# Designs tried in a protein design run: designed miniproteins, single chains. Part 90

Each design is a single chain, and the fold is of that chain. pLDDT is the mean over its residues in the fold that is shown.

## One batch from the design tools (miniprotein)

Design m3127
Fold by ESMFold2-Fast:
Formats: structure tokens, C-alpha cells, sequence
Structure m3127 (fold): chain A 98 residues (1-98)
């Protein structure tokens, strides 16, 4: 695991990248930043940083419906977009069940 201070800095960066990607409609960046928020949330839980873990959950829960909307509006293949959305939901549920 990473040191708590380094983890928090990476989390803040991931949240900013996620917010910027959502604002610009950058689907691939939004997904990669979302996945990074999930990874950092898991690391926070492993390190016992419950506050950062709860922050990661809140960010991911708020971002997921926005990412799903981007996937559906920007995809030429709706079935693939739904598949990607279900995968992201699975990642969030895995974090919530920690």
C-alpha cells in the first residue's frame, strides 16, 4: 500500500481528472479516472483511512450515472456501452462491499 498522505494527493488528482473528463465529455478519461478513484478507495480501506474510503465511495456513486450517460450518448454500439456500464457498476459494488 501507499502512504496515506501520498494516497490522498493521488485521490485529489484522480477526482479533478474525473470532473474535467465529465465536463468535457471525454468518455475514456472519465472511465480511467473512475477506475483510479475505485483503486484508491480500496487502498484507503486497506490502510484504515475510513474517511478517504467514504470520500471515494461518494465520488464514485455520484460519477457513475454521469459516466453511464456519456457512454450511452457517445457510443455507436449501445450493447457494448451497456456492457461497459455494468462493469463499472460491478467495480463500485466491489468497493461498497469492503
Amino acid sequence: GKEIEELRKEFEKAVKELEEALKKGDVDKAISSFERVIELGKQAKELGDEELYQEALAVAEKALPKIINLLLTHSEDVAKAIGRALRLLGLLLELELL
Scores: mean pLDDT 86

Design m3128
Fold by ESMFold2-Fast:
Structure m3128 (fold): chain A 88 residues (1-88)
Amino acid sequence: DREYSVEEIVEAMVKLYPELSREQALGMLQIARQTVSALRPEFPVSLSLDDRLSLSELREMTEILKEELPNSELSEMMEAVVKLLEEE
């Protein structure tokens, strides 16, 4: 299971969505985590740049977002990020 820093995930988001600033990308990732944590308490609510997420955690977060917020920009963005990271 491959692990990524929050900084690396933010970089992946900005590469896929260059209209986002790094601050906006981090904000979107934090909103995704807060949403998942509210629905699944086993996920910690807070994310900082020093935190690391496994690819399996990112996939699980994406699936939860797709189930609870279908067709949302956030769920589509997280799915695209996971696909990019799987190709690396």
Scores: mean pLDDT 78

Design m3129
Fold by ESMFold2-Fast:
Structure m3129 (fold): chain A 60 residues (1-60)
Amino acid sequence: SMDQEKIQALADRLVARGVPRAQAEEQAKKIVDLINQAKRNPETLSSQLVLAVAKATGEL
């Protein structure tokens, strides 16, 4: 699925920056989940900030 692809790509980038694989995969899952939650509720300020950070880091 697209979510699994995003999780794997983000986890690979975190590992390249020195994060251990298991921690990177867990963090990537949490980040993708937060982005998906923000997409479902884009009208809130917290969602707008999450989406802005995701765009700035290339996650969106």
Scores: mean pLDDT 79

Design m3130
Fold by ESMFold2-Fast:
Structure m3130 (fold): chain A 86 residues (1-86)
Amino acid sequence: SELEKKAKEVAEKIKEYAEKIEAGTASKEEYLKAFEIQLEFLEELLRRKREAENLPEEERKAFEERLEELRKKARELAEKEAEALE
């Protein structure tokens, strides 16, 4: 689906930004801000995909749980990278 492709593109940009942090070329503030924006965008895209597909309740709940797991892991990675910059 188009929304799924966009979500993957956002995830790839998050990865690219993380690589830039590892190389020491981005600031902590820039990283956290950009990462948060990308995370919110990804969540919105996946939420819209769920609504557009009119999924059964069980599938919607599984989708929401997966989003929550991704959010948690993304946050942990962002905090770990921010610490490396300090």
Scores: mean pLDDT 65

Design m3131
Fold by ESMFold2-Fast:
Structure m3131 (fold): chain A 85 residues (1-85)
Amino acid sequence: MLPPDVAKAISRAVSALVKGDSEKAREYINQLKELAESLSDEQLKSLVLQVADYLEKALKALEKGDLEAAEEYLLQAHQTLDLAG
């Protein structure tokens, strides 16, 4: 189960990406990375950092206007979260 602060940061990042708010998306993705670095569970930390990487790739795709790639990266982030329980 994800820590509540991590889950909230992911939710906020995804919401910002869906709304096309690149500035807020980047802010929340950076917050998620900082939260991941504070995690003592190395497996959970690795999983959260992988989610952050997919969200960052989705943001970069969105900034290029590649909506298909952005959607695929968001799907990969979601699938990675399902592995966390």
Scores: mean pLDDT 83

Design m3132
Fold by ESMFold2-Fast:
Structure m3132 (fold): chain A 86 residues (1-86)
Amino acid sequence: SEVIERLERLKEEMEKAGVDPRLIEEVERAIERLKEEGADNPEVVREETARLLKLALEEEGISAEKAEEIVAYSLAGGNMAAVLEE
């Protein structure tokens, strides 16, 4: 559930930052997959992280700064969520 909570906070930050709504929907799809297949399954988390990173960098035209924020949030354990919790 902690991974799901972090992704939900990522979605909130992406909305706040004005990220493309289609990419936000992809984050929502990742949340749903984790709910179905297990948020504590590291392989599922890794696969969804890689998919979202590819989408952000190649398909949605996300800036390098926002792509790095997505990477930091997903792979480094939620840097954006940590900032929000402060």
Scores: mean pLDDT 64

Design m3133
Fold by ESMFold2-Fast:
Structure m3133 (fold): chain A 90 residues (1-90)
Amino acid sequence: SKLEEEMREFFRRQGEEVEKRLDEILKELTDERLKELVREIARHGVEGDVEGALRTQRLGYALVTNRTITEEELEELLKKFREKLEELEK
C-alpha cells in the first residue's frame, strides 16, 4: 500500500530527527538513569512506535531541564501526531 509506505517513511524520518536531538542531550548527561531513558526513546523510534517515542522524549526533556511535565502536554503531543497521520492518509 502506498499509504503504508508513506507512513513507514514518516516514522523513519521522525526517528532520525529524535535520535539527532537526543545525541546532543546524551553529551550533556552524567546520570545513568537519564542515559537509559534517552536510549529507550531512540529504541521506540527505531521500532516505529512514534507515539511511545514522543511521550518518552518529552519525559526525558522534563528530567534534563528539571521541568514538570503534565498529562495535558503528553495528550497534546499525541493529538499532533494523530493529525499528522490523518494528513498523510488523505
Scores: mean pLDDT 56

Design m3134
Fold by ESMFold2-Fast:
Structure m3134 (fold): chain A 102 residues (1-102)
Amino acid sequence: FNVNDFPLLNYLKLVNFLDIKVGSNPESIPLEELKKYFEALGYVVKAGNLQKFVDAHKEELEKWFKEIAPENYEELLKIFNDAVNDPNASLEKAIEIVESLK
């Protein structure tokens, strides 16, 4: 598994990173990266609910998992759903998902 090829895991890391850093130094956040994930990030930040974002993109997420890991997509979906159903999807959880898929 290559996390750089999975935009959603990268965006989850970015969202959790921003939750930690947003009040301290938002200017240090890469603007180009924000533009790439702006729609998803804006939705999560304003809605305050990762589950709503996942529900809105569920079909694309399933397609993506099937594309990158056709034999293991069900396991990837389970790991991902378990993490995003946590109301406090933390940076640690994002790291755990990434590490478990290496």
Scores: mean pLDDT 48

Design m3135
Fold by ESMFold2-Fast:
Structure m3135 (fold): chain A 66 residues (1-66)
Amino acid sequence: GPVEVTEEEQKEGEARLKAGEARSDALLPQMVALFPSVSEADFRAWLERARALDRENLKTHRLKRP
């Protein structure tokens, strides 16, 4: 069956993803202000892709060996 990471590793990974998502949401207005030539929609799309990759990486990390 699938090999799960340790409870501590899983908890730490999930906490990091959640904290990262909250920080990127809080920083988005400042990023738009610093780079007015880049649309807010482009920043949001980039952040959404990064978040999706982070979540998939966390899921993949849980599967040490199938």
Scores: mean pLDDT 67

Design m3136
Fold by ESMFold2-Fast:
Structure m3136 (fold): chain A 70 residues (1-70)
Amino acid sequence: SKEIADKTVELVGKVDPEAAKAMEEAAKKAIAEGKSLSQVMNSIASAAQEYGDESGLAAGRAISEAVKEA
């Protein structure tokens, strides 16, 4: 859902704003393509991982927390 994606981007943006921007763009693309929530989250995680292990780990943790609250 959009709320989970938005929250994940917000949390990662506190660690790496450039990674967060890439994640937001990946989420928008996946949502526009009609992908499931799981596929959207995978796209976000992949985008964050391109910015390095720290950004990838932060994104993974943020996704896990956002999904648990959903």
Scores: mean pLDDT 71

Design m3137
Fold by ESMFold2-Fast:
Structure m3137 (fold): chain A 78 residues (1-78)
Amino acid sequence: MEEFKERLAQIRAQGDALLAEAQRNPSIAGEKAAEMLLQADILNGHKKAVPEYSDEIQELIDYLRAHAEELRRLAEAS
């Protein structure tokens, strides 16, 4: 149970690291945005398997999608 929440926190921390890396190197922003969207899609599939964590999973999906959009804007501005 706690282990699952820790995993979600780790995915969020990885998302933060990818965003920071892309902000330092905008040429990879599109690629990193695609990685975040893929992770969000995988998490969306897991919501049905662990309904007790549906809200936490949805929060992380929304977080990843928002950051992917931010990275996409950085890529377009480059």
Scores: mean pLDDT 78

Design m3138
Fold by ESMFold2-Fast:
Structure m3138 (fold): chain A 82 residues (1-82)
Amino acid sequence: MLSEEELREFKAYVKELIDYLIENVDKIPDPKLKELIKKIKEEKLSDYEAIERLMEFLVETDPSVDREEAEEILEKIKEVPE
């Protein structure tokens, strides 16, 4: 099992990745990912909601991403206190 510290670090990493994608949205080559990031920015989603939408996008677009693993990661992130 990932430690609470590792889960906190992972959550911070994904948040920084989302922030980077929002800042560079016009440079995103994938039109579906670009639309998703624009929607996240416009809706002013929470960090958790933004991570959830990004993981769902990866599950739907990347066949190497397992839905069960993605859902498990999302549950663990939700349980990490601030």
Scores: mean pLDDT 74

Design m3139
Fold by ESMFold2-Fast:
Structure m3139 (fold): chain A 91 residues (1-91)
Amino acid sequence: MQKELEEQKKKAEEIIEAIPDEEVKKLIKEALAITSDILQLLSQKAIAGDTTLSPDEQQQQAKASAQLKALRDKNAELFDKAGAFVDELEK
């Protein structure tokens, strides 16, 4: 439960630090800041065994998703590079 969230945070931090491109690191940190509230909400829902979001929660998720998409569209090259690196590191 709490351990799983701490492990995920630690892994994310290690992955971010392992990225050799400092601009990519900065961008990922900014993206995480945009989605942190929604990520926290989803994590707490998962721990409680609740997979359903209320309409207000869904609206917040949609807003965060739109903001993340806008950030990704502006920095598509860096996001693609980061995604490929993270995917390889995960394996």
Scores: mean pLDDT 67

Design m3140
Fold by ESMFold2-Fast:
Structure m3140 (fold): chain A 97 residues (1-97)
Amino acid sequence: HPTLKPNVEVSDTIQPYSSKVYLFSVETDGSKVKVTNLSDSADLDVTVTDLTGNSIKSVTVPPKSEKELEVKKGNYRLVITNIGNEPASFKATLLLA
């Protein structure tokens, strides 16, 4: 899986009912992953898991909106799933504390 780098925005498009996964690591508590849903109609389910697949945080990001997920120090996966019927474009950024 690709890695999120601090303060480097990634952008991609997710096909219906598909997921994109990014790896990331944070050295301090209070860092955040920001996900912006650029789609007109598709909801994105955004989940941060640990490396064993245990869910740490999850939010739904509606069309034309953004959400931030705050995490403690650790190593994680960011899983972005398009639960809509149309392709969804998004942006994601790792924001360090």
Scores: mean pLDDT 86

Design m3141
Fold by ESMFold2-Fast:
Structure m3141 (fold): chain A 99 residues (1-99)
Amino acid sequence: ELEELIRELRELAERLGDKDGLRGAEYAEKVAKSTKNPKVLEETKRIVEKMLEALKRGDRETVSIYTSSLSGMAAGVGTEEETGPGFGRGMESTLLKSL
C-alpha cells in the first residue's frame, strides 16, 4: 500500500505546512509510477514510512534528509535495476550534481 502511505504523507505535510514533506510525497509518487522494481518500491515505502514518523514527531531535519533521498531515487528511476549490495546506498545529491 505504497500509494496510501504517499497520500498520508502528502495530507500530513499539507496540514503542517511542510514543503519538504510535500516534495517528498511527489518524488515518491514519481518513483512508484516509473518503476516496477520491487526493491526500489520497497525502499521507497521504507523512506515514506520514516518521513511520516519524523513529521509526526516534528523532526523537520529528518524529513528534509529523506526528501533528498527520494529526489535522488526519482532522478535514477529506470537505472536502479541493480541490487544495491549496501545498507542503503541511495542517490543522494545525484540530481543536484546532474544539473
Scores: mean pLDDT 73

Design m3142
Fold by ESMFold2-Fast:
Structure m3142 (fold): chain A 76 residues (1-76)
Amino acid sequence: SLEEEILRRKAGLALALARELAKENGQEITAEEVEINGDEVVVRVETSEGEIVAVARGDEIRIEDKVTGERRVYRL
């Protein structure tokens, strides 16, 4: 369905943004997890330092590095 296609694209974008934040902070990625709950996508990227989480909901992706406390917001 169109809704499933949109969610898959949001998941891909959220993952790409989480990977980029890890790279910018010089962190090695050790694991990646993607979870879809209804219309929300949660991406968890485990790194050598801790965890980066990106949440795609509505027209927004929120990303947080849980070790540094750095937060970013992207509009879709």
Scores: mean pLDDT 86

Design m3143
Fold by ESMFold2-Fast:
Structure m3143 (fold): chain A 85 residues (1-85)
Amino acid sequence: MTIEEAIKEIEELLELAKRSGSEKAVKEVQKALEEAKKAKNEKEALKALKRAAEAVLRNSEDKEVILKAIGVLLRAIGELLDLEL
């Protein structure tokens, strides 16, 4: 996953956080988005994406939002592991 792709996925998570009504999720995902924009490599961007997905998962009670956040989290972890191996 490229830095640009990770940023776009975090932006999608930000919209899900806004729709879930959790101001805490929105704030944490926004912070992760800023971290991804400052990322120097794909690994840093993937770590930001992982944090954004975890923030949505921790702060949301909406089943659809939770399932989408789980999907993004698993994908980010998988790609991050590929970079560390």
Scores: mean pLDDT 83

Design m3144
Fold by ESMFold2-Fast:
Structure m3144 (fold): chain A 68 residues (1-68)
Amino acid sequence: DKKAVDELIKKLAEKIKESLKAYLKENNESMPEEEIEEKSEKLAKGALDGRADERGVSRAEVAKEYLS
């Protein structure tokens, strides 16, 4: 289910984005919003792929388990 995968990536990217913004603020650094979004999405996709590979299942299965 591509919809579940896309939903999980969006949720993970949003959480990563907030964490990255907090990190930048704490360290007196700045990064363009577009770059923050791009990095957050890339990290979210990597995390999902890593978990799917670790468990030997599809991304869709990981997304279903996380969202349930």
Scores: mean pLDDT 78

Design m3145
Fold by ESMFold2-Fast:
Formats: structure tokens, sequence, C-alpha cells
Structure m3145 (fold): chain A 83 residues (1-83)
């Protein structure tokens, strides 16, 4: 992480955290056999990767897995979709 790019990267990581947290909250409040929220979150993160760059989103997802292991399943699906 370069000192000049640190604020930009922090914003992208924070947005990724917010997206994954929203996914968990929505998923826990919705009792459905088909979870639409997961598919929408994956699609949004793929679009974000196109805008910000795949490398930054992948690094953010890796950090999120370390910080919140309970989100590892969702984060792994995002990483898989970006490969």
Amino acid sequence: VSPEKRPELEKQIDEGVAQLERGVTISSSENSSKNKSTDEIVKKDVELAKTVGKRFVLKGAEILIKERPELSELAEKIIEALK
C-alpha cells in the first residue's frame, strides 16, 4: 500500500466490508431457500472490480476473510467470480 493511495484503498476496503456486512444482515433476516442477496452481492462486487480494478477488490476480499472469517463463504464466491 503506497502512502499516496492509502485513502483510496481504505475507501474501497470499507465499501467491500459494508457490502459483505449488508449481505450477512439481509441473509440472516430473510428465511428463503433461494438466497437472492448473495447473487446480488457477488454481481455488485464484480462490477466494483471492473471500476476499481480486480487486484484491489481481491486484496480487499482477502483482508475481509482475515477480519471476519464468518464471511469467508461469501468472500470466496466473490474471489472465484473474479478469477
Scores: mean pLDDT 58

Design m3146
Fold by ESMFold2-Fast:
Structure m3146 (fold): chain A 96 residues (1-96)
Amino acid sequence: SMAEEAARSARGAAEGAEYAAEHAGDPRAASAAAIGGAGAYAGAKISGDEEAQKGAEEAGEAANRAARASARGDKEGAEEGAREAREGAERAEKAA
């Protein structure tokens, strides 16, 4: 279903954000979080479920914050973004 695809894209954003937090200061890790975030936004737009859409949007936004923090070497900021991205993904998954 479209809600399941939104949940899957949100999970990708959370995984990318977690990787960016683990490797703060590595531009490739920051890129992974940004790509995951973009995927979550795309998944949210095609979702027919409001809760899945909101969860995916939250995961995408948080992954982008993690990417920016990671790119600056801010490990704590990236970890906070990763946690928020995972919360968004869990919200989307519960709605699917």
Scores: mean pLDDT 84

Design m3147
Fold by ESMFold2-Fast:
Structure m3147 (fold): chain A 65 residues (1-65)
Amino acid sequence: EREARMEALAEEFRERFADTVVGVEVRDGVIYVELKGSVTQQAAASIAAVGVGIETGPVVVRYLE
């Protein structure tokens, strides 16, 4: 259940933010979201907030270099 919810959230990130997200990976109970270097800090914070309040593992947002 938790794993399925994490995978669903990963797909949500890829679908909703396809123009800014270059990769999403679920590993060891953590969702890693990779953004283009051109994405603003405010946009990154908004993306990270999508995972807040859900019974999932930590969501880590990082920039692709």
Scores: mean pLDDT 66

Design m3148
Fold by ESMFold2-Fast:
Structure m3148 (fold): chain A 65 residues (1-65)
Amino acid sequence: DVLEKLREEAEKAKTLEEVKEVARRLAEAFPDSIVARIALQEVEKSKDFEEAKETVLNALDALEA
């Protein structure tokens, strides 16, 4: 499952760039999702690793619901 793999990658991410990569892959997997698109936009402009990671995890939770 793509969402499960992306969640594992997001949880083990240790750098802002790793979080941005997960956000990009999420948007690529769900190109019509406004949730994935907004998460990518917020993460790409983020300067805070913890905030970006929370944004990606929240988007994954919303898409898994």
Scores: mean pLDDT 84

Design m3149
Fold by ESMFold2-Fast:
Formats: sequence, structure tokens, C-alpha cells
Structure m3149 (fold): chain A 108 residues (1-108)
Amino acid sequence: MTIEEIVEKALEKFNIDKKYKKLIIAALYLMTGGNIKKVVPEEGGIMGDKELGLYGEAMKALADILYAIKNPGKPTQSGSVYDPSKSDAENVASLAGVSVEEAKKVLE
């Protein structure tokens, strides 16, 4: 199962518009240090402690992002806020704790 499939299922489960999928994936990528593809278990593969730890961090990050989108203007556990008046790049930068330029590179 890909990270894209995990995000789509989460959006359906929590009744969040699929337009947020790209923003969520970008934020997850930055929050995992660009290693998001390595945090999803490979088919038939055994996850080591490092990969399992990264997967846990990615799922925690996903929960925080989904909370921020469902509760605009309210801070997540990390203190980040989703603001619908801001650009996707500004919101990704806020959620991931990175610069707007880094967020733009992942979104583009």
C-alpha cells in the first residue's frame, strides 16, 4: 500500500476533502526528512527498528495534519495551525516547521 493510498483512506474516514491530499503528502514528506517512501512497509519486507520508528512518526504527523485541516485556526499538539486564507506552501511550511521555499519545492 502506498502513502498516497493511506492518505486517501484517511481523508475518506475523517470526511476531509480530497483537494487536501497534495498538501498532506507534501507536509508528511517534509516532516519525515524526505524519507516518506521508506516509512511504508514494502510488500513481503520486514521493517527494521529504524523503518518502524519512521512509520510511527509519519502516522503521528498525519494525525496532526488531519486535525489541523478539520480545525482551522486551532493549534495542533506541535503548535502548528492550518489557515485557509494562506497558500498551500505557507500551510505546509507551518505544519512541517520548514521554510516556505522548501514547502514550494515539494508542492511543485
Scores: mean pLDDT 70

Design m3150
Fold by ESMFold2-Fast:
Structure m3150 (fold): chain A 61 residues (1-61)
Amino acid sequence: SEKLRKFYEEIEKILSKATPEQKQKAINRIAFETAIGMAEGLSPEELYERILKIIKEEANK
């Protein structure tokens, strides 16, 4: 879908400038937060937005 493609492109733009440490911290947070979100019944769109927020936060540290 167009929305999913835009999320992917935005993630790649952010990660292309992130350090290896920032990427690893983002991956760890994504694994933890998505597991919780899936258990809570979040939609795929809500999970993707959470992933984007985590990546943006870690890349800006």
Scores: mean pLDDT 79

Design m3151
Fold by ESMFold2-Fast:
Structure m3151 (fold): chain A 101 residues (1-101)
Amino acid sequence: EVEAMRRVIEELKALPEAAPFYLPPDPALYPNLRDVVPEPVSLEDIEEAVRSGEIRTLEELAAALERMHEGALRALPEGSPGRELAEELLRRGRELLSKVP
């Protein structure tokens, strides 16, 4: 299951919609962002959680993607391109998870 989760994350990272969500925001510019936006805030955070064993199942991975999307909705104004990219990334993530055997 860990290998399947890593494959889903790699496929998500290959999507153009994923580029703004690869890395967490620069802490020098947004030092309090992680205090106001729930983690995970990036695909790197999710990948690290899978590597550390914090995310152990595909269901937990799906929940992490949903939390990242929720964070994007809290941080980004309605109608922004970033919100649309976050929604598409969540949709693609759910699609990829549904295809895991």
Scores: mean pLDDT 70

Design m3152
Fold by ESMFold2-Fast:
Order: structure tokens, then sequence, then C-alpha cells
Structure m3152 (fold): chain A 100 residues (1-100)
């Protein structure tokens, strides 16, 4: 369902936006940083589900989503949580424009 795909992408965006807010509000708060990391991982999980749902109907878009998830994972591994959150938000917006 197109509606289910849109809902999951919106969930990914909202999770990434909440993570960004926590990271920008108090960048030296280790507890908020950990909470933001959990939200970023949850956002990545929602996009992974979107890619799985698209595998048979739009395999090129599924591939693009998986490649973007790898970019996000690299940023998280490097401790670049703000950059990871912004990339997730930007990509979710791109996906919504394509799906809507």
Amino acid sequence: SKELLIEEVKTAKELAEKALELLEKDPNDEEKKLKALVLLLASQGSLTLVARLLEKTDPELAKKIREKIKEVEKLIKEGKYIEAAKLLIEFADELLKYLE
C-alpha cells in the first residue's frame, strides 16, 4: 500500500527530527546523545522496512534507500549524529515527494 509506505517514511522523518532536537538543545548531555542515537537507529529501521516493501515493485528505489542507510550508518559510527539526523530528514523529504 502506498499509504503504508508514506506512513513509514513520515515515522522515519519524525524520529530523526526528534533526535536532531535533542542533539541541538544540549550537545554536551551524554544522556540526550544516547536517546538521540536510539531515535536515529529507529529511523533507520523504518527506512529498512520501506526498502523491503519496495523490493519487488521498485527495486531501484529499494537499492537507493539501502545505499542511503549505509551513509547514515557510517556517520553514526563516526559519531556524527547531527549530520546523520539531517541526512535522514533530507532523504525522508525526498522520498515523500516521490511517493506523494
Scores: mean pLDDT 89

Design m3153
Fold by ESMFold2-Fast:
Structure m3153 (fold): chain A 93 residues (1-93)
Amino acid sequence: NLEKALEYLEKAKELLKNTKSVEDLEKAAEEIAKAWSYLFGDEEVGKDILEKLKIVLERYGESEEGIKKFAEEMLEMVETEIEKIKELMERLK
């Protein structure tokens, strides 16, 4: 469901823009994982993405600089995916 995927990516975008802690990044990662599950219609895809994001978070979450860098990189990825989904939805209308 593209609409559901878009909803979860937009929630992740808001969390990433207001990131102050590792917990905020973890919440954003969970929303991203849900979006991927809806994009592919497969819960395992979301679980795999969440596991990979948690591994990256363990490394970047050790410093304030790492947290900011990870939030910036994830925000760019999420914004790109939101654009792609909106374009796909427009083509399907």
Scores: mean pLDDT 80

Design m3154
Fold by ESMFold2-Fast:
Structure m3154 (fold): chain A 74 residues (1-74)
Amino acid sequence: SKEEVIEELKELRERSLTLARQAAQAGDFEKAERYVELSRRAKELIEKLKNGEITPEQAREEVDRLRAELDALA
């Protein structure tokens, strides 16, 4: 559902921000910037879903891509 995808995006955003803080504290500012960018993309997808600019199915594909990028940074 749309609500389910929005909750997944919120969780990805929160995790990305937590990892950004940890990376910054470790002095890895480039990695921190990448995590912040992932959180921005998640926020944009939530807004597009709410506005009807994308379908839940399209948003799920983008969630999978964001998750893969998050895992690749770890």
Scores: mean pLDDT 87

Design m3155
Fold by ESMFold2-Fast:
Structure m3155 (fold): chain A 80 residues (1-80)
Amino acid sequence: SPLEEAKEKMKLAVEHLRKLLEKFEADPSVPKEVVEMVKEVLKIVEDAYKNAKTVEEIEEAMKEAEKKLEEAGELLRKLL
């Protein structure tokens, strides 16, 4: 089903975000504010993966996560 396919993609996104977070937490040059933003992105995606009942809910959560991740990247660029 479209919902199952969307959730499989979200599972991969969760795995990728966890790896990114581990890398950022291990790097002392990454500002704590950026690490916290990535944690928030991971929470948005994990919450949607567990609780979303429609493809539309997944799409909305992914848009929110993408915006926040972009903001984290911009902040990292400004601070480094």
Scores: mean pLDDT 85

Design m3156
Fold by ESMFold2-Fast:
Structure m3156 (fold): chain A 113 residues (1-113)
Amino acid sequence: SVERGERLGRFVTTVVSLVTDAHNPRGVRRGLDNKEMEEKIRKVAEEVGLEVEEIEVTEDENGRSGYVKARSPEGVEIEVEVKLNKDGTISISITVRENGEVVNEASATLAAQ
């Protein structure tokens, strides 16, 4: 439904924004540790009606990367992966499943300007 697509889109946009902003030292509010980042992702999931089933936020020399798998009460699963690559690009992967079947997927690689 349109409402489901809007909720999933908000979740994805927020996860991408939180993970990509994590490598930017600008402002105390974005200098969060991995636990605080996971807590923010869980809060946004709850606000859009999703339950987080799996979450991993890691940090290396390139910055932070995040993976989250969440499920709606109706059984829609969403996986979002955001990776900071060694060449400075950002890879984003999104998979949506219903009853174990992939119904939507998208990927993008963004170059740092």
Scores: mean pLDDT 72

Design m3157
Fold by ESMFold2-Fast:
Structure m3157 (fold): chain A 84 residues (1-84)
Amino acid sequence: AEPSPVYRYALEALEIYEKTFEEVYSKTGDEEVARKYALQKVRDWAEEQARRFLAEGRPEEARAVLEGFELFLELLKTGGLLGL
């Protein structure tokens, strides 16, 4: 139902990003470092999930994960959903 699998993966990516950002920021106090590590973690997660689905013969699920990651990047670019 609504939301689509793509949107569900985008929300999961955003959750991973937020949690990782807060953990790194609390340890380093550096917002740029926290953003870079959080983005890397989400990217690695999406790539591993897609690779696993492809290995299982599930290319549609792999595509949904990658499209969800792209949507997640768009959500970040909106500045925390519609601005501050």
Scores: mean pLDDT 81

Design m3158
Fold by ESMFold2-Fast:
Structure m3158 (fold): chain A 65 residues (1-65)
Amino acid sequence: SLDELLETNRNSLMAEFLKRNPDATPEEIAQRKAQIEENNEVARKLMERRAKRGESELAKKLLEG
């Protein structure tokens, strides 16, 4: 599902960030999480738009399960 892919992306990017920045402050961690969530929201909206327009069968299947 799309939610599963977005969660995997979030977890992978956060793991990479923490590995490279082991001394990151709570503020820096929160900032990075916010950036990842914003990017994921943009991706979701793009896929929803493409599915609505019938331009991508793959996007439709990912949104519907």
Scores: mean pLDDT 79

Design m3159
Fold by ESMFold2-Fast:
Structure m3159 (fold): chain A 71 residues (1-71)
Amino acid sequence: SGIQASEEEIARDLALMREALERAKAAGDEETAKILEKQLAAAEASTDGFEVEVNTALALAAYGAAQAAAA
């Protein structure tokens, strides 16, 4: 079913965001960790799959940009 497939995809995206948050925390990148934590909280509070996807994409983009800037 479409709903089940969508929920599985959202769960995967949330897992990736959580992994990015853990890596930021492990690296001592407090600024990136704070951004990821805020985005993850917003995504988890959302009942709209679109908002979860947007928040996940933004969080991953922010993490990538921070890593590029730190290099």
Scores: mean pLDDT 67

Design m3160
Fold by ESMFold2-Fast:
Structure m3160 (fold): chain A 89 residues (1-89)
Amino acid sequence: SEALERLLRRLNNDELELDILLILYRAGRPLSVSEITRALRGRASQSTVSRRLRRLERNAFVVRVSPGRYELSPYTLEVLGEDLDKILA
């Protein structure tokens, strides 16, 4: 999928960061680190998820709305939402 390749390129080929964005997009609401970790079903530890979320926040892909809770940034929804939809379809 061209959408998958484009998103992975933006995330330096970090598949876990892509999965986190897809989880947040599907949820359509702020999620805690533990909720995101649970949604990954053993594919990453909570500490790994937390580190990835901090990197995604620094790169403006996600916004921390309160301590330990994250959602997709308006930038990500406007620029990447169509590609995220194509991957989830």
Scores: mean pLDDT 87

